# Designed miniproteins, single chains, continued (2): the designs that were tried, part 92

Each design is a single chain, and the fold is of that chain. pLDDT is the mean over its residues in the fold that is shown.

## One batch from the design tools (miniprotein)

Design m7406
Fold by ESMFold2-Fast:
Structure m7406 (fold): chain A 59 residues (1-59)
Amino acid sequence: SESEKAVKEIEELYKKHGPEYAKMKATLFMHEGKLSEEQKAEIIKKLNLVETEQERVVS
């Protein structure tokens, strides 16, 4: 599926360019409809990428 491919691409980008690029790409894929808000949140959590808003909730 497109979402599965998007997740794989984000993980690969994280390995090559680090967390900031991975987080940016996840946001872009969500805007493009290739990734859901929930899937984005799960990827952010899995890669230990914390947004200020999510940090308030995860506390």
Scores: mean pLDDT 69

Design m7407
Fold by ESMFold2-Fast:
Structure m7407 (fold): chain A 68 residues (1-68)
Amino acid sequence: SLEEARKIFEEYNVHTSDEVLRAVVEASKGDERYIRAAAILAVLETPEQAKQVVAILKENPEFIDKLV
């Protein structure tokens, strides 16, 4: 959920818009590992950028294992 994703982002001191957070949740299909990885990378300015970052992480699972 957006509330759960918001709490994860706050754990990493990342404060972003609801639109960006929603894009991360949608692209990750609710997989917490991708949500945490996106928060750690913290380079999410737009919903489109957020979706692209999650897509890259999904195609490179070796990076996700090292980030979370």
Scores: mean pLDDT 75

Design m7408
Fold by ESMFold2-Fast:
Structure m7408 (fold): chain A 68 residues (1-68)
Amino acid sequence: YRVTPEGLARAAELSPLERRLLGLLEEAYRKGQHPSLREIAERLGVSQATVSRTLRRLLERGLLEEAP
């Protein structure tokens, strides 16, 4: 996943969880890492279901996109 320019610009308008998720994914992308839903959930202190739902909402809002 890659954070879009819109996601970075609108970070202040996001919930704390959404901001933490975007930051985690941006760092992972920069390092060439592909964290699993389990690893993301563990790092954020939430359930895998919460991570999956939050990822979907960020993708639908155009704040996050799939990276190769």
Scores: mean pLDDT 79

Design m7410
Fold by ESMFold2-Fast:
Structure m7410 (fold): chain A 92 residues (1-92)
Amino acid sequence: SMEVEELARELKEKAESEGYEVEVEIDGLTVTVTIKAPSIEEAIALALRGIGLGLEGFDVEVKLEGNTVTITITAENEEQLIEALRRLESSL
């Protein structure tokens, strides 16, 4: 989706402006956001935000390795994916 691609780009640009190194991969209704934080403490905070999305009902997998956080969001439809990505962006 063009809207998902644009939102993924905006998420990456926002995170990079906050000092993070970010890669975003889109595969259908699955988005994988890999964020390298400048510290382990910031990476833990990011991982907790991803977990928070899961608690809000989104299908989210969070992996923490050192100062790198991988957040994988899987949606049932494009509207849900857009909502999850907007929530993640607002949490950065």
Scores: mean pLDDT 84

Design m7411
Fold by ESMFold2-Fast:
Structure m7411 (fold): chain A 72 residues (1-72)
Amino acid sequence: MKSLEELLEELVRLMSQEAQAALDAGDQARLAQVQAVFERAVEVVRKYLAGELSEEEAKEEIERLTEEVRRL
């Protein structure tokens, strides 16, 4: 069972890989999609730290964002 920290670390690694691939290809649209996922991940973490999301809800949202990055 993965912790929220482990899920966040996986998401960051995937976003970094996709951002680098987009930069290497000159794909500004793909880079913008990675940036949008990053902004949504920051919002999930902020809501979790503010007590607006449970740990389970935060984990589910981060897993959904990871799936979105894999489809880029």
Scores: mean pLDDT 86

Design m7412
Fold by ESMFold2-Fast:
Structure m7412 (fold): chain A 101 residues (1-101)
Amino acid sequence: MEELKKIEEETERAKELAREFIEKYKLPEASLERVLKEIEEDRELRIEALKKAEELKLSGKETYEKLLATEDLSPDLKQHLEELVKAGASAATLLYAYLHA
């Protein structure tokens, strides 16, 4: 699946950039470990969102409506998801935004 390959490639690029940034600014090793953990957690959320979107086979709008009906969403998250739907975001993008919140 092309989207999974893209997630993996973007994750590796993010890790490389994080290592370069920490080394350039001489930040503590603990900062690198934290950022790498956040990048891995983001990768896992992106993959989970993609799998859920493929399983549900819903549009972005239908995914948003389902989240509104079943989940207790904060006002800020509701607004963010609504803006993503208006922009034509996919179900995977909506689910990632929800899981990352």
Scores: mean pLDDT 80

Design m7413
Fold by ESMFold2-Fast:
Structure m7413 (fold): chain A 119 residues (1-119)
Amino acid sequence: SMAEEVARLEEELVELTIRLLEKYKAGEITLEEMGQEILDFLERALGMELTPEQRAAMVEGITAGIKEQLENPLSVEEAEARGMAALRAARTPLEQAYAFGYYVGLVLTSRALERLKKE
């Protein structure tokens, strides 16, 4: 079902985010490289066709969301609300691309950090 496909995609994205956070903490990758890896996975999984400008804006958004969540962690609910507010405020296609990335970065990092806290 679509619900099962979405749940599987969410689980795979959270697992990827945990692995990338471990690499970042070890000094093996930058936050920007982490954002690129997350977008590459999403692009493949969702069949997204992005312009180079949209891709760059989404990576910047993902990177910003991850950074903000690492510095000032929000709950998953608060991260979702903040990300959705950014999406609603976006007006241009590039602002929408950035806001989508920001939503993704905030939510995935919040879920990854909560999972790591329970281990």
Scores: mean pLDDT 89

Design m7414
Fold by ESMFold2-Fast:
Structure m7414 (fold): chain A 56 residues (1-56)
Amino acid sequence: TYTVSAEDEAILREALAETNRRLDELGKQGKSLDEITRVSEEVAARYRARRAALAA
């Protein structure tokens, strides 16, 4: 779509893949929901920063 560039889409796909991978790892390690939430927010923040850098 014209609302998402190829680079932006690639970043979004990487964010989804990393989120899924890290959440799977945390689940296998028996981490708490609070820790899972914290990690999810960390990943989201990093990819938001990458998208902002792309837009700059």
Scores: mean pLDDT 74

Design m7415
Fold by ESMFold2-Fast:
Structure m7415 (fold): chain A 77 residues (1-77)
Amino acid sequence: SLEEARKLIEEAAKHLEQGNRDEAYRLAQMAAEKTGDEAARNAILVAADYALSQTDPKKAAEILRKGAEAALDVAES
């Protein structure tokens, strides 16, 4: 569900802030699969890849939140 995907994205972002990059990526992948929407799934994975390219943990978490939230908002409309 989209609600479950949002919760997984928030957990992934918290892990990014803590430097737990591998766990953050796993949670973002799970969120993408929970959407049931191919466009939202792909957008979340792109946002996760871009977030993981950042060296600043806070910047990485913000990129993931913004990109994933935008994708999930489109999927809900």
Scores: mean pLDDT 84

Design m7416
Fold by ESMFold2-Fast:
Structure m7416 (fold): chain A 79 residues (1-79)
Amino acid sequence: EKKADINLTGNAAFIAAVNKFNKGLAVKKISVKGTAGATSSNVSLNDGEPITVTSAAELEAALKELIGKAKEGDVITIN
């Protein structure tokens, strides 16, 4: 099974949350990049409106939404 392209550093809990979605990201060929903040991060799909998340659970909810509306080859950025 193919792994998703995840180039994310920073907050370990946020990195773990992204990796829970590895299979869904890989199936749609969605890449994830950026640096997760210690207390909060902004999550965006391509050049879309950023979603501010302050916990791993909020990041998981945001990823579920963004992956659901993403198309093949899209990029999720976390800063």
Scores: mean pLDDT 82

Design m7417
Fold by ESMFold2-Fast:
Structure m7417 (fold): chain A 80 residues (1-80)
Amino acid sequence: KLDEYITKLTRKFSEFYEKAKGTPEDLEQAKKDFEKFVNEVIKEIESLPSDSDKAAGYFYVRLIKKEFENYVKKLEEERK
């Protein structure tokens, strides 16, 4: 259900977030892993029976993706 996907996204986002704080190599790996994870979650959302649940799921994925992109930009700016 949608709540399970949101919880899963939040937990995985935290993992990628912590990994991105490591070395520059960890940041590049986190970017790749995050993109792969987002694509997998989108496929799960596409299987939801309700159009409103799909819309909510897509909205949350877009929100998390934007937050991760903003975080990566901040890290890159702070690192140089």
Scores: mean pLDDT 76

Design m7418
Fold by ESMFold2-Fast:
Structure m7418 (fold): chain A 68 residues (1-68)
Amino acid sequence: DLAALREKLRSVGLELSDQELRALGLDLSGFSQEEIAKYLGVSKSTVSRHLRRVREKLAEAEAKGVRF
C-alpha cells in the first residue's frame, strides 16, 4: 500500500516526490525501467535515479526505526 508507505516516511520527516512514488508503484507492478521510462515520459537514467532515491529514503527510515 503506497499510501501507508508515504505516511510511514512522513512520520520520520521523509517525503517521496510524485515521480518517485509513480516509479516505485510501476516497479512493484513488475514493469522494467525501460517501460517505466516510456510511461512517465522520461529517460531510463531518470527512472534509475528515482528508484535509487526511493531506496535511500527507505534505508534512512529503517535507520530511524520504521518497519515496512
Scores: mean pLDDT 83

Design m7419
Fold by ESMFold2-Fast:
Structure m7419 (fold): chain A 101 residues (1-101)
Amino acid sequence: SEERQLILRAIGLALRAIGLEFEADLLLKEAEKLSGEKAEKAKELAEKAKELARRALELALEALREKDLEKKKELLEEAEKELEEAEKLLEEAKKLLEEAK
Protein backbone atom coordinates (compact mmCIF):
# COMPACT_ATOMS: atom_id res chain seq x y z
CA SER A 1 0.00 0.00 0.00
CA GLU A 2 2.70 2.53 0.98
CA GLU A 3 4.85 1.65 -2.07
CA ARG A 4 1.79 2.07 -4.33
CA GLN A 5 1.01 5.49 -2.80
CA LEU A 6 4.62 6.63 -3.35
CA ILE A 7 4.56 5.42 -6.99
CA LEU A 8 1.32 7.35 -7.63
CA ARG A 9 2.82 10.44 -5.95
CA ALA A 10 5.93 10.16 -8.16
CA ILE A 11 3.74 9.99 -11.30
CA GLY A 12 1.71 13.00 -10.09
CA LEU A 13 4.85 15.05 -9.40
CA ALA A 14 6.30 14.12 -12.82
CA LEU A 15 3.11 15.32 -14.56
CA ARG A 16 3.10 18.52 -12.48
CA ALA A 17 6.75 19.14 -13.45
CA ILE A 18 5.93 18.70 -17.18
CA GLY A 19 3.04 21.16 -16.81
CA LEU A 20 5.21 23.79 -15.08
CA GLU A 21 7.93 23.49 -17.75
CA PHE A 22 5.23 24.07 -20.41
CA GLU A 23 3.87 27.09 -18.47
CA ALA A 24 7.40 28.53 -18.14
CA ASP A 25 7.89 28.22 -21.93
CA LEU A 26 4.61 30.09 -22.53
CA LEU A 27 5.69 32.90 -20.17
CA LEU A 28 9.10 33.11 -21.90
CA LYS A 29 7.36 33.54 -25.28
CA GLU A 30 5.07 36.25 -23.84
CA ALA A 31 8.07 38.07 -22.29
CA GLU A 32 9.84 38.11 -25.71
CA LYS A 33 7.02 40.39 -26.98
CA LEU A 34 7.71 42.92 -24.19
CA SER A 35 10.69 45.14 -23.29
CA GLY A 36 12.10 46.68 -20.13
CA GLU A 37 13.39 45.61 -16.70
CA LYS A 38 10.14 43.87 -15.63
CA ALA A 39 10.04 41.74 -18.80
CA GLU A 40 13.72 40.79 -18.36
CA LYS A 41 13.16 39.90 -14.67
CA ALA A 42 10.16 37.77 -15.68
CA LYS A 43 12.35 35.92 -18.23
CA GLU A 44 14.98 35.17 -15.54
CA LEU A 45 12.30 33.88 -13.13
CA ALA A 46 10.64 31.73 -15.83
CA GLU A 47 14.02 30.27 -16.88
CA LYS A 48 14.83 29.42 -13.23
CA ALA A 49 11.36 27.88 -12.78
CA LYS A 50 11.95 25.75 -15.90
CA GLU A 51 15.26 24.47 -14.45
CA LEU A 52 13.55 23.63 -11.12
CA ALA A 53 10.72 21.82 -12.95
CA ARG A 54 13.26 19.78 -14.97
CA ARG A 55 15.13 18.85 -11.77
CA ALA A 56 11.84 17.86 -10.10
CA LEU A 57 11.02 15.61 -13.07
CA GLU A 58 14.43 13.91 -12.77
CA LEU A 59 13.90 13.39 -9.00
CA ALA A 60 10.40 11.96 -9.54
CA LEU A 61 11.70 9.55 -12.22
CA GLU A 62 14.58 8.52 -9.90
CA ALA A 63 12.01 7.89 -7.14
CA LEU A 64 10.10 5.52 -9.48
CA ARG A 65 13.31 3.42 -9.87
CA GLU A 66 14.33 3.58 -6.18
CA LYS A 67 13.71 0.36 -4.18
CA ASP A 68 14.33 1.75 -0.68
CA LEU A 69 11.11 3.35 0.61
CA GLU A 70 12.86 5.94 2.81
CA LYS A 71 15.13 7.05 -0.06
CA LYS A 72 12.05 7.13 -2.33
CA LYS A 73 10.28 9.45 0.18
CA GLU A 74 13.33 11.76 0.35
CA LEU A 75 13.46 12.04 -3.47
CA LEU A 76 9.72 12.83 -3.63
CA GLU A 77 9.98 15.43 -0.85
CA GLU A 78 12.87 17.11 -2.72
CA ALA A 79 10.85 17.04 -5.98
CA GLU A 80 7.85 18.64 -4.19
CA LYS A 81 10.04 21.46 -2.79
CA GLU A 82 11.52 22.16 -6.25
CA LEU A 83 7.99 22.32 -7.74
CA GLU A 84 6.72 24.64 -4.98
CA GLU A 85 9.63 27.03 -5.65
CA ALA A 86 9.00 26.83 -9.41
CA GLU A 87 5.30 27.70 -8.90
CA LYS A 88 6.20 30.75 -6.77
CA LEU A 89 8.67 31.99 -9.40
CA LEU A 90 6.08 31.56 -12.19
CA GLU A 91 3.48 33.53 -10.17
CA GLU A 92 6.02 36.38 -9.72
CA ALA A 93 6.87 36.22 -13.45
CA LYS A 94 3.15 36.46 -14.37
CA LYS A 95 2.72 39.53 -12.14
CA LEU A 96 5.79 41.24 -13.66
CA LEU A 97 4.56 40.53 -17.22
CA GLU A 98 1.13 42.00 -16.39
CA GLU A 99 2.84 45.13 -14.97
CA ALA A 100 5.02 45.35 -18.14
CA LYS A 101 1.92 45.61 -20.36
Scores: mean pLDDT 90

Design m7420
Fold by ESMFold2-Fast:
Parts: structure tokens; sequence; C-alpha cells
Structure m7420 (fold): chain A 89 residues (1-89)
């Protein structure tokens, strides 16, 4: 349930970003992070921790690419999702 909620939240952020003209890459990143979070949560707690680290790295990559405000919002959402996944497991 938590993994699905986190995934849904990331997808919702991507959907909102697309509505404001955000690049398609931002939606792809949100989807990938949601998928990783979902799989990690279903597998094991250790995998959740590693998925959180990968999500943080992905968020930094999105920020480094100089994306618009939408990409930064998605990066923040991804980090929040990673923290939430850790806190709830």
Amino acid sequence: AIALLAALLAMEAGRLALRSGAPNVAAAIAGALAGIGGIATLEYTNDVLEAAREAAAGAEAALASGGGAAAKALAAAALALAALAIALV
C-alpha cells in the first residue's frame, strides 16, 4: 500500500508538471522512481534503503540538468517519497 501511494504521488507530481509544460523527461524520472520504490518496498527493507539512495541520485541528476521548476518539484517529491518509504518501513 505504501509503495503504491508513494508511486502514485510521484506520478501525480509528474502529471501536474506536464500540465504546466514540463519536459517529458520529468515524467519519465517520476515513473522510474515510483517503480523503484514500489519494487524495493515489496522486496525487503535493505532494498528500500538502496532505492532511497538511488532516488536521491536521480533527483540530483534532474536538478543538475537545469530543468524547469517542474523538474525541481519532481526532484523534491522524489526525495520526500524516499524519506517517506524509509520512515514507513
Scores: mean pLDDT 55

Design m7421
Fold by ESMFold2-Fast:
Structure m7421 (fold): chain A 57 residues (1-57)
Amino acid sequence: SRERRERERREVAREVAEELRRIGDGIQRGIEEARRLRAEGASEEEVREALLRGMRE
């Protein structure tokens, strides 16, 4: 039925939203650390490594 499909879609959307939030939080932390390192005069390699760390968490 339509109601059952709507409920299933809501449950899937919630699970996807939770996973995307987790991934987004990791990326945000990586970006913030990369910005801090760049401001402190770190090398491009160090900045890139910080960003990639966020993506892997």
Scores: mean pLDDT 77

Design m7422
Fold by ESMFold2-Fast:
Structure m7422 (fold): chain A 80 residues (1-80)
Amino acid sequence: MGEEQLRNLQSIRDLTPQLSGESATEVAINALEQIARLLPELSEITQKGIERLNANKNSSPAELQKIIDETIEELRKALA
């Protein structure tokens, strides 16, 4: 269950350089909102990730990828 959602976030992270910052941010936020709906115990981590993505929507693809990677790591730790 959680591993499938994390794989989806990794795919979004890998596609980030091919998207505009705003589009990458929107897709990543939608994925995090879906995780929060399926796994409410992760809602604090997903909300923090969403806030960071919104604050950095005009940042470089590398910065957006870093935020997604750090959010995935926090989600993995919470699921372990």
Scores: mean pLDDT 81

Design m7423
Fold by ESMFold2-Fast:
Structure m7423 (fold): chain A 80 residues (1-80)
Amino acid sequence: SVERKGEILSEGNRLLQLGTEEAEKARKEGNEEQYEKSTELVVLLSKKTGEMFRLAAAGEPVEKIEEILREAKRAVEEWL
């Protein structure tokens, strides 16, 4: 459904926002290692969210978009 696709895309954007907030925190604390890790995560999440929007625009089934979100969530879990 359009509603479910919207929810999945919103969750992807939320994960991206968390990554950018962590990068900003590391920058303010002068933690170069954590900044590099957070920035790498942001790059990955940006690619994943872009792919999710591309699939949605192409009319792909919600299950395919949810698979990409699952990959994004796994990346965040492995980063933590």
Scores: mean pLDDT 86

Design m7424
Fold by ESMFold2-Fast:
Structure m7424 (fold): chain A 66 residues (1-66)
Amino acid sequence: SVYDRLLALRNRLSRTDPELAVRLGEAVSRDPISPEHLEEVAEYARSRGLDDEAEELLAIARELRE
């Protein structure tokens, strides 16, 4: 599920960038999960050099818009 993918990503980020993990946790805590909020987290990830994680977040945001 989208939630499981986001939770796995947050858990990976908690070891490398705890601040980004917190931001992702806040975005995921909203129901429904907003693709706009995931896109904001992805932009923050890119600014910190986490390009792979940013691309994963943008892919999930696109799936949520369907």
Scores: mean pLDDT 82

Design m7425
Fold by ESMFold2-Fast:
Structure m7425 (fold): chain A 85 residues (1-85)
Amino acid sequence: MKYIEEAVRALQAGDYDKAIEFAEKAIKYDPNNVLAYVLLAEAYLRKGEYDKAIEYAQKAISLDPNNEVAKRLLELAKAGKEKAA
């Protein structure tokens, strides 16, 4: 719980590296934490690291196939990668 709250705060502050660190700590504690994977996908998307954003969005969807936020992040990451090419 605490690591997720810190990751959300870091993401809102634009500190994507701290958001990644806290979300990774949340996953180390609970590897099935869907929200941690969503936060990783968003942080990597915001950094323009589209391949990592796709990877973590897909992991979130694999754990929760009805997660609309994870599906949206996957679409945005794929679109970002296509525009960069």
Scores: mean pLDDT 86

Design m7426
Fold by ESMFold2-Fast:
Structure m7426 (fold): chain A 80 residues (1-80)
Amino acid sequence: MNTGDAVNDTLMNTYDLDLNGLTPDDMMMLVDYLNFVGVDTVVFTMPDVPDDVLTNYTNMVNDAHTVMGVDMFVNVVTNP
């Protein structure tokens, strides 16, 4: 528990999503894991990506909240 909390604090303060090496499935598993360990807010900052990619990730996150009952707030934003 204590080590999990420390990892969550680090992710919340420094997490930056690099799409090179991460799949949508990896993002969903990360969201589920962070919800399981008690994180209530996650913000994924994405590099400059096409609108369709950003929309796809946003819809995936919304589906996690509405279909899977994830109890955390997740936001996906484009890095300017």
Scores: mean pLDDT 53

Design m7427
Fold by ESMFold2-Fast:
Structure m7427 (fold): chain A 59 residues (1-59)
Amino acid sequence: MRAPTDAEIAAAQAMLENGWSPEETIRFLVNVLGLSEEHAREVVRRAEALLAAGERVPA
């Protein structure tokens, strides 16, 4: 499995900040970006961890 990209993490962070649940965000990444469910879960986990640390991938 490849590492999550900055673009994938940024998309997940934007969804979470707009009040989407982690599960809704995973479904969006699978359906829109064509990611596997496992990869989408990793993207969302990383996005959440960075947001909890006060860090956003987009400037």
Scores: mean pLDDT 79

Design m7428
Fold by ESMFold2-Fast:
Parts: C-alpha cells; sequence; structure tokens
Structure m7428 (fold): chain A 76 residues (1-76)
C-alpha cells in the first residue's frame, strides 16, 4: 500500500510541476482510491519517507483526514 501511495503522490508532484490539470486530477483520484481501499495514516507516513518528504506526524494525520473527506492537499 505505501509503495502505491508513494507512486501516486510522486505522480501528483510531477503533474503540479508540469501544470497538467488532467494528470493532477488523475493522481488525486488514484490517491483517494487507495484511501478508500484501506490505506492507513502509517501507509502515508511510509510513502512520505519513500519520497524523502519531511513532515511532522500532525501534518500527516491532518492530510490523511482531508483525504478521507475526498480532498488531496498539495504542499506548495
Amino acid sequence: MAEKLAEALKNLQLAVEDGDAEAIAKAKEAILELVEAGATVEDLEQADKILGIEVSPAEVEAAFKMMKEGIVPVYA
């Protein structure tokens, strides 16, 4: 799960950098599908570690809560 979540998050980062609205939407949808499929906050923490993203546990928990509500936060 964490590896798939890391892949989807990386695709989102690349899509945001490229300004590709279709790719951004697809990446966000993939992340939300993984959360619906049972991804946990621990999977998100591990995905962030795989990507080398340094975030606090509170930030990961907040992001995961938003994802459960259908919102994927983008850290700019």
Scores: mean pLDDT 78

Design m7429
Fold by ESMFold2-Fast:
Structure m7429 (fold): chain A 72 residues (1-72)
Amino acid sequence: SSLLKELEEALKKVEEVLEKEIDRFVEEMLKKGVSPKEAEELAKKRMLELGYPEEVAEEIGKRVGERVEEAL
């Protein structure tokens, strides 16, 4: 279905934008010198404040925390 292909392309673009936001969060957390766990919690809280579902906020938080840990 052409509609399915359009949805897949839209999801890729959303993931790219979200990845850039995650990169920015990681840079901010590294500059502040916070721990990976603290970075995870701060990113999750910010996503919840932006109105994202708890499941999405948790996944984004984990990704930010993992990237902060990898950069140490």
Scores: mean pLDDT 79

Design m7430
Fold by ESMFold2-Fast:
Structure m7430 (fold): chain A 65 residues (1-65)
Amino acid sequence: SSMDEELLKQAIEAARKGREAYEAGDKEKAREYYQKAIELASQVPENFMAQLIIKESQEGLKELE
């Protein structure tokens, strides 16, 4: 659906911003974006790309601990 496509687009952008913030050393922004990516992607749980975004974002959060 168009809603699922928009959620995926926003989740991808949030995950990318999380990675960018992580690489820049901004741990606070990295956590915020990774959490947002997980929240958005979790709304389309049957989508393979959403599952990948959740996994990568969770791994990013783990590296920030």
Scores: mean pLDDT 88

Design m7432
Fold by ESMFold2-Fast:
Structure m7432 (fold): chain A 100 residues (1-100)
Amino acid sequence: SDLEKRFESLLKYYQSLGYEITEEELDKIFADVEKLRAEHPDMSAEELAERFLEKYKDHPRASIYADLAYEMARAMEEEGLSFDEVREIAKKAYEKVKKS
């Protein structure tokens, strides 16, 4: 899927810069995206990414978290995917990058 390719490319890009995302970090990003979408169902992908940047502004990987969250939110908005479908696709992309 388009999300799988974009997520894979993004993870590979950050890995090339020395930033490896753990499964625990990915699960935290999923939980935060699900919560923000439940609380603000009309929020744009851009606004969701900005909220991630603000929440994690003191974290060295804030930009990575925001970029990953953006692609998930974008897939929900542009492709009409549910959160569960987005999470499954994102996990598939993550496992593919981890094994490469």
Scores: mean pLDDT 85

Design m7433
Fold by ESMFold2-Fast:
Structure m7433 (fold): chain A 80 residues (1-80)
Amino acid sequence: SLEARRALIDVEAEVTLLEIYVFELEKSPNPDPAVQERILARVDELEARVEQLKKEYGIDPETYERLLADLEEIRARVEA
């Protein structure tokens, strides 16, 4: 549906923004713990949104797995 496509685009845009934030965080010699916590909270929110998209719209398994993998990679990078 058009609604599902728009919701998916919104989630993908948010993931891209988080990747940019993590890249900037990684450049810092002394990363701000408050920024790290904020990114991790957003990862949790987006994972819940991806689960909702799968449940409500039945997004394809490949897209679902890719989005979750991207979010877990962001989490791992922040926690490193």
Scores: mean pLDDT 86

Design m7434
Fold by ESMFold2-Fast:
Structure m7434 (fold): chain A 57 residues (1-57)
Amino acid sequence: SLLEEAVRAYAAGDIERAVRLVIQALKENPDNELARRLLEGIRADHPEEVDRVLAKL
């Protein structure tokens, strides 16, 4: 699943890939609470990286 791939990317230190996968999951299902919570967690630890990725989408 996209969320499983996002978690693996985040664990590997690939923040950009993790954010892109979470955003893709939210585009497919906007009410996906797990995806929203994961994005919130990544943003809390890496706000500049999240903002950079979102600006390019």
Scores: mean pLDDT 84

Design m7435
Fold by ESMFold2-Fast:
Structure m7435 (fold): chain A 73 residues (1-73)
Amino acid sequence: SRSQRIQVIGHTVLYVSRQGINNGLSQSQIRNVRTTVVNQIDQYIDDNPNSTPQQLLDQGLQIGDQVVNQSVS
């Protein structure tokens, strides 16, 4: 549903913003991370319409961690 999409994206965006700050990323890098995770989560949800809410939250966090780690390297 739209509400589940908004919840997963909102949770992950908050998470990666905090991780970006903690890892010393610039404001522009954090903006790029946020944009990238939103796009990747949207695509994952579209590709996996039968995923449970918990599976979507878990995958959102995995995507978030991967994108932040790529930006720190």
Scores: mean pLDDT 84

Design m7436
Fold by ESMFold2-Fast:
Structure m7436 (fold): chain A 79 residues (1-79)
Amino acid sequence: MEEAIKKARELRKKAIQALDNGDVETAKKYLEEIEKIAEEHPDNIEVLRYAISVALEMGDIETARKYAARLAEVLARRR
């Protein structure tokens, strides 16, 4: 789990830097890599939060909604 969180965190930083530079295509590629990590670790709250964060920064509401729904499901199971 630690390696997945670390990788997703680095990908989030790179995606935000790409967006700051106006490079939406590079940011999309980093979001896709974060999504792969989220699919491999679907109960990892931090990875899901990183996916939502990057998707929202990109205006990708469909991807943000997908991972927000998953995050809500995971959090409900822990309460």
Scores: mean pLDDT 83

Design m7437
Fold by ESMFold2-Fast:
Structure m7437 (fold): chain A 60 residues (1-60)
Amino acid sequence: SAKEILEKNKEKVEEAEREAVRLQLTEGLSAEQARERGIELIAKRVGISKEEAEKAMKEL
């Protein structure tokens, strides 16, 4: 499942989350925009769809 893929790629997920926080602070993104960017980065780095990443992150 997407959740298992995220758990196996925990370091990539954490890197994507750190990048989203960095973008929020440096580019002045809203909390919602930073969350959306974080989900996009997780999906791209892990190799799953944005929809699968969003659903899996809500279930973590």
Scores: mean pLDDT 78

Design m7438
Fold by ESMFold2-Fast:
Structure m7438 (fold): chain A 65 residues (1-65)
Amino acid sequence: MVKLSIEEANVLNLIEKGYSQAEIGKILGISQATVSRIVKKLMDKTGAKNKKELIEKYRKGEIFK
């Protein structure tokens, strides 16, 4: 089980809903580059190899908010 920061949890929730990194940046008031860094950090923390696997782990409850 992986514990997320508030920012990481918000980004992951929006990814699961199908938003692009650019759209997530606009919603959260941060740059797309910052969103990209958070996504990479989420993959590193969860062991996910790609965005699809990251969403799958989240839906299975393997990631804690």
Scores: mean pLDDT 77

Design m7439
Fold by ESMFold2-Fast:
Structure m7439 (fold): chain A 56 residues (1-56)
Amino acid sequence: DLEEEVRRFAERSTEELRRETLELHKQGFSNREIAEKLGVSPATVSRILEEARREA
């Protein structure tokens, strides 16, 4: 079904965004700089980093 295909695409995009965000953060970029590089909001970056921090 189209909705499930859209969800899988969104999930893949979220995983890629998470990986890119973590990689840039490890390089020492700030949340604002990561947001500017990836074209997302700083709030999205902060959420991803908080989730990663809980897992570590």
Scores: mean pLDDT 74

Design m7440
Fold by ESMFold2-Fast:
Structure m7440 (fold): chain A 68 residues (1-68)
Amino acid sequence: MEEVEIEAKDAGEVGRIIAELEAEGWEITSIEQSVEGDTAVVKITARKGEEVLVVTVRYPRSAVSKPP
């Protein structure tokens, strides 16, 4: 299992990251959202055969003051 952390500017970048993973043959198995202090955290779990990748995306809470 591999883990990667990515700093993003806002929640919109999460969708872009997912699209890139799928383009490389990864299957998204789960998406979890949480908050750590001043930071919003999205944990994306992807699978490719027997390989598992966890991508943690962090972005400032102040960047998401409006609903999409």
Scores: mean pLDDT 76

Design m7441
Fold by ESMFold2-Fast:
Structure m7441 (fold): chain A 69 residues (1-69)
Amino acid sequence: EEKRRKELIEKAEKLVKEAMKAMKAGDFETAYKKLREAIKILDQLSEKDQKEAKKKLQKMVDDFLDKMY
């Protein structure tokens, strides 16, 4: 259970990082697809675990957006 939760969160983090790289390259289509995949993975977690994962992913997105503006 703990191991599976950690693996899903890690996969979502990797997808978000790949989406960030795609956005920097101007490939918004790939970025959007990667973000959708990350969201689908988060939807598989319990509501409690989703909140923890969303906090981590939101911080990554916010850090990226702060650097863009």
Scores: mean pLDDT 75

Design m7442
Fold by ESMFold2-Fast:
Structure m7442 (fold): chain A 61 residues (1-61)
Amino acid sequence: SSDQRKLALELTKLQFRRIALQVEIDVLRRIGAPQEQIAAVEAELAAVDRQIADLEDQLAA
């Protein structure tokens, strides 16, 4: 359905965002960025993971 297509597209966007945030965390750790900055990106990643889980549950019927 069109609704499932929209959910699948949103899921794909969030999956790309998750990968980008994981890379950002890895880079920040490698360059010795402040722990506060790393924690902020980790919090964004956690929020994205929750959104992915919610959308996957919706797509599973």
Scores: mean pLDDT 88

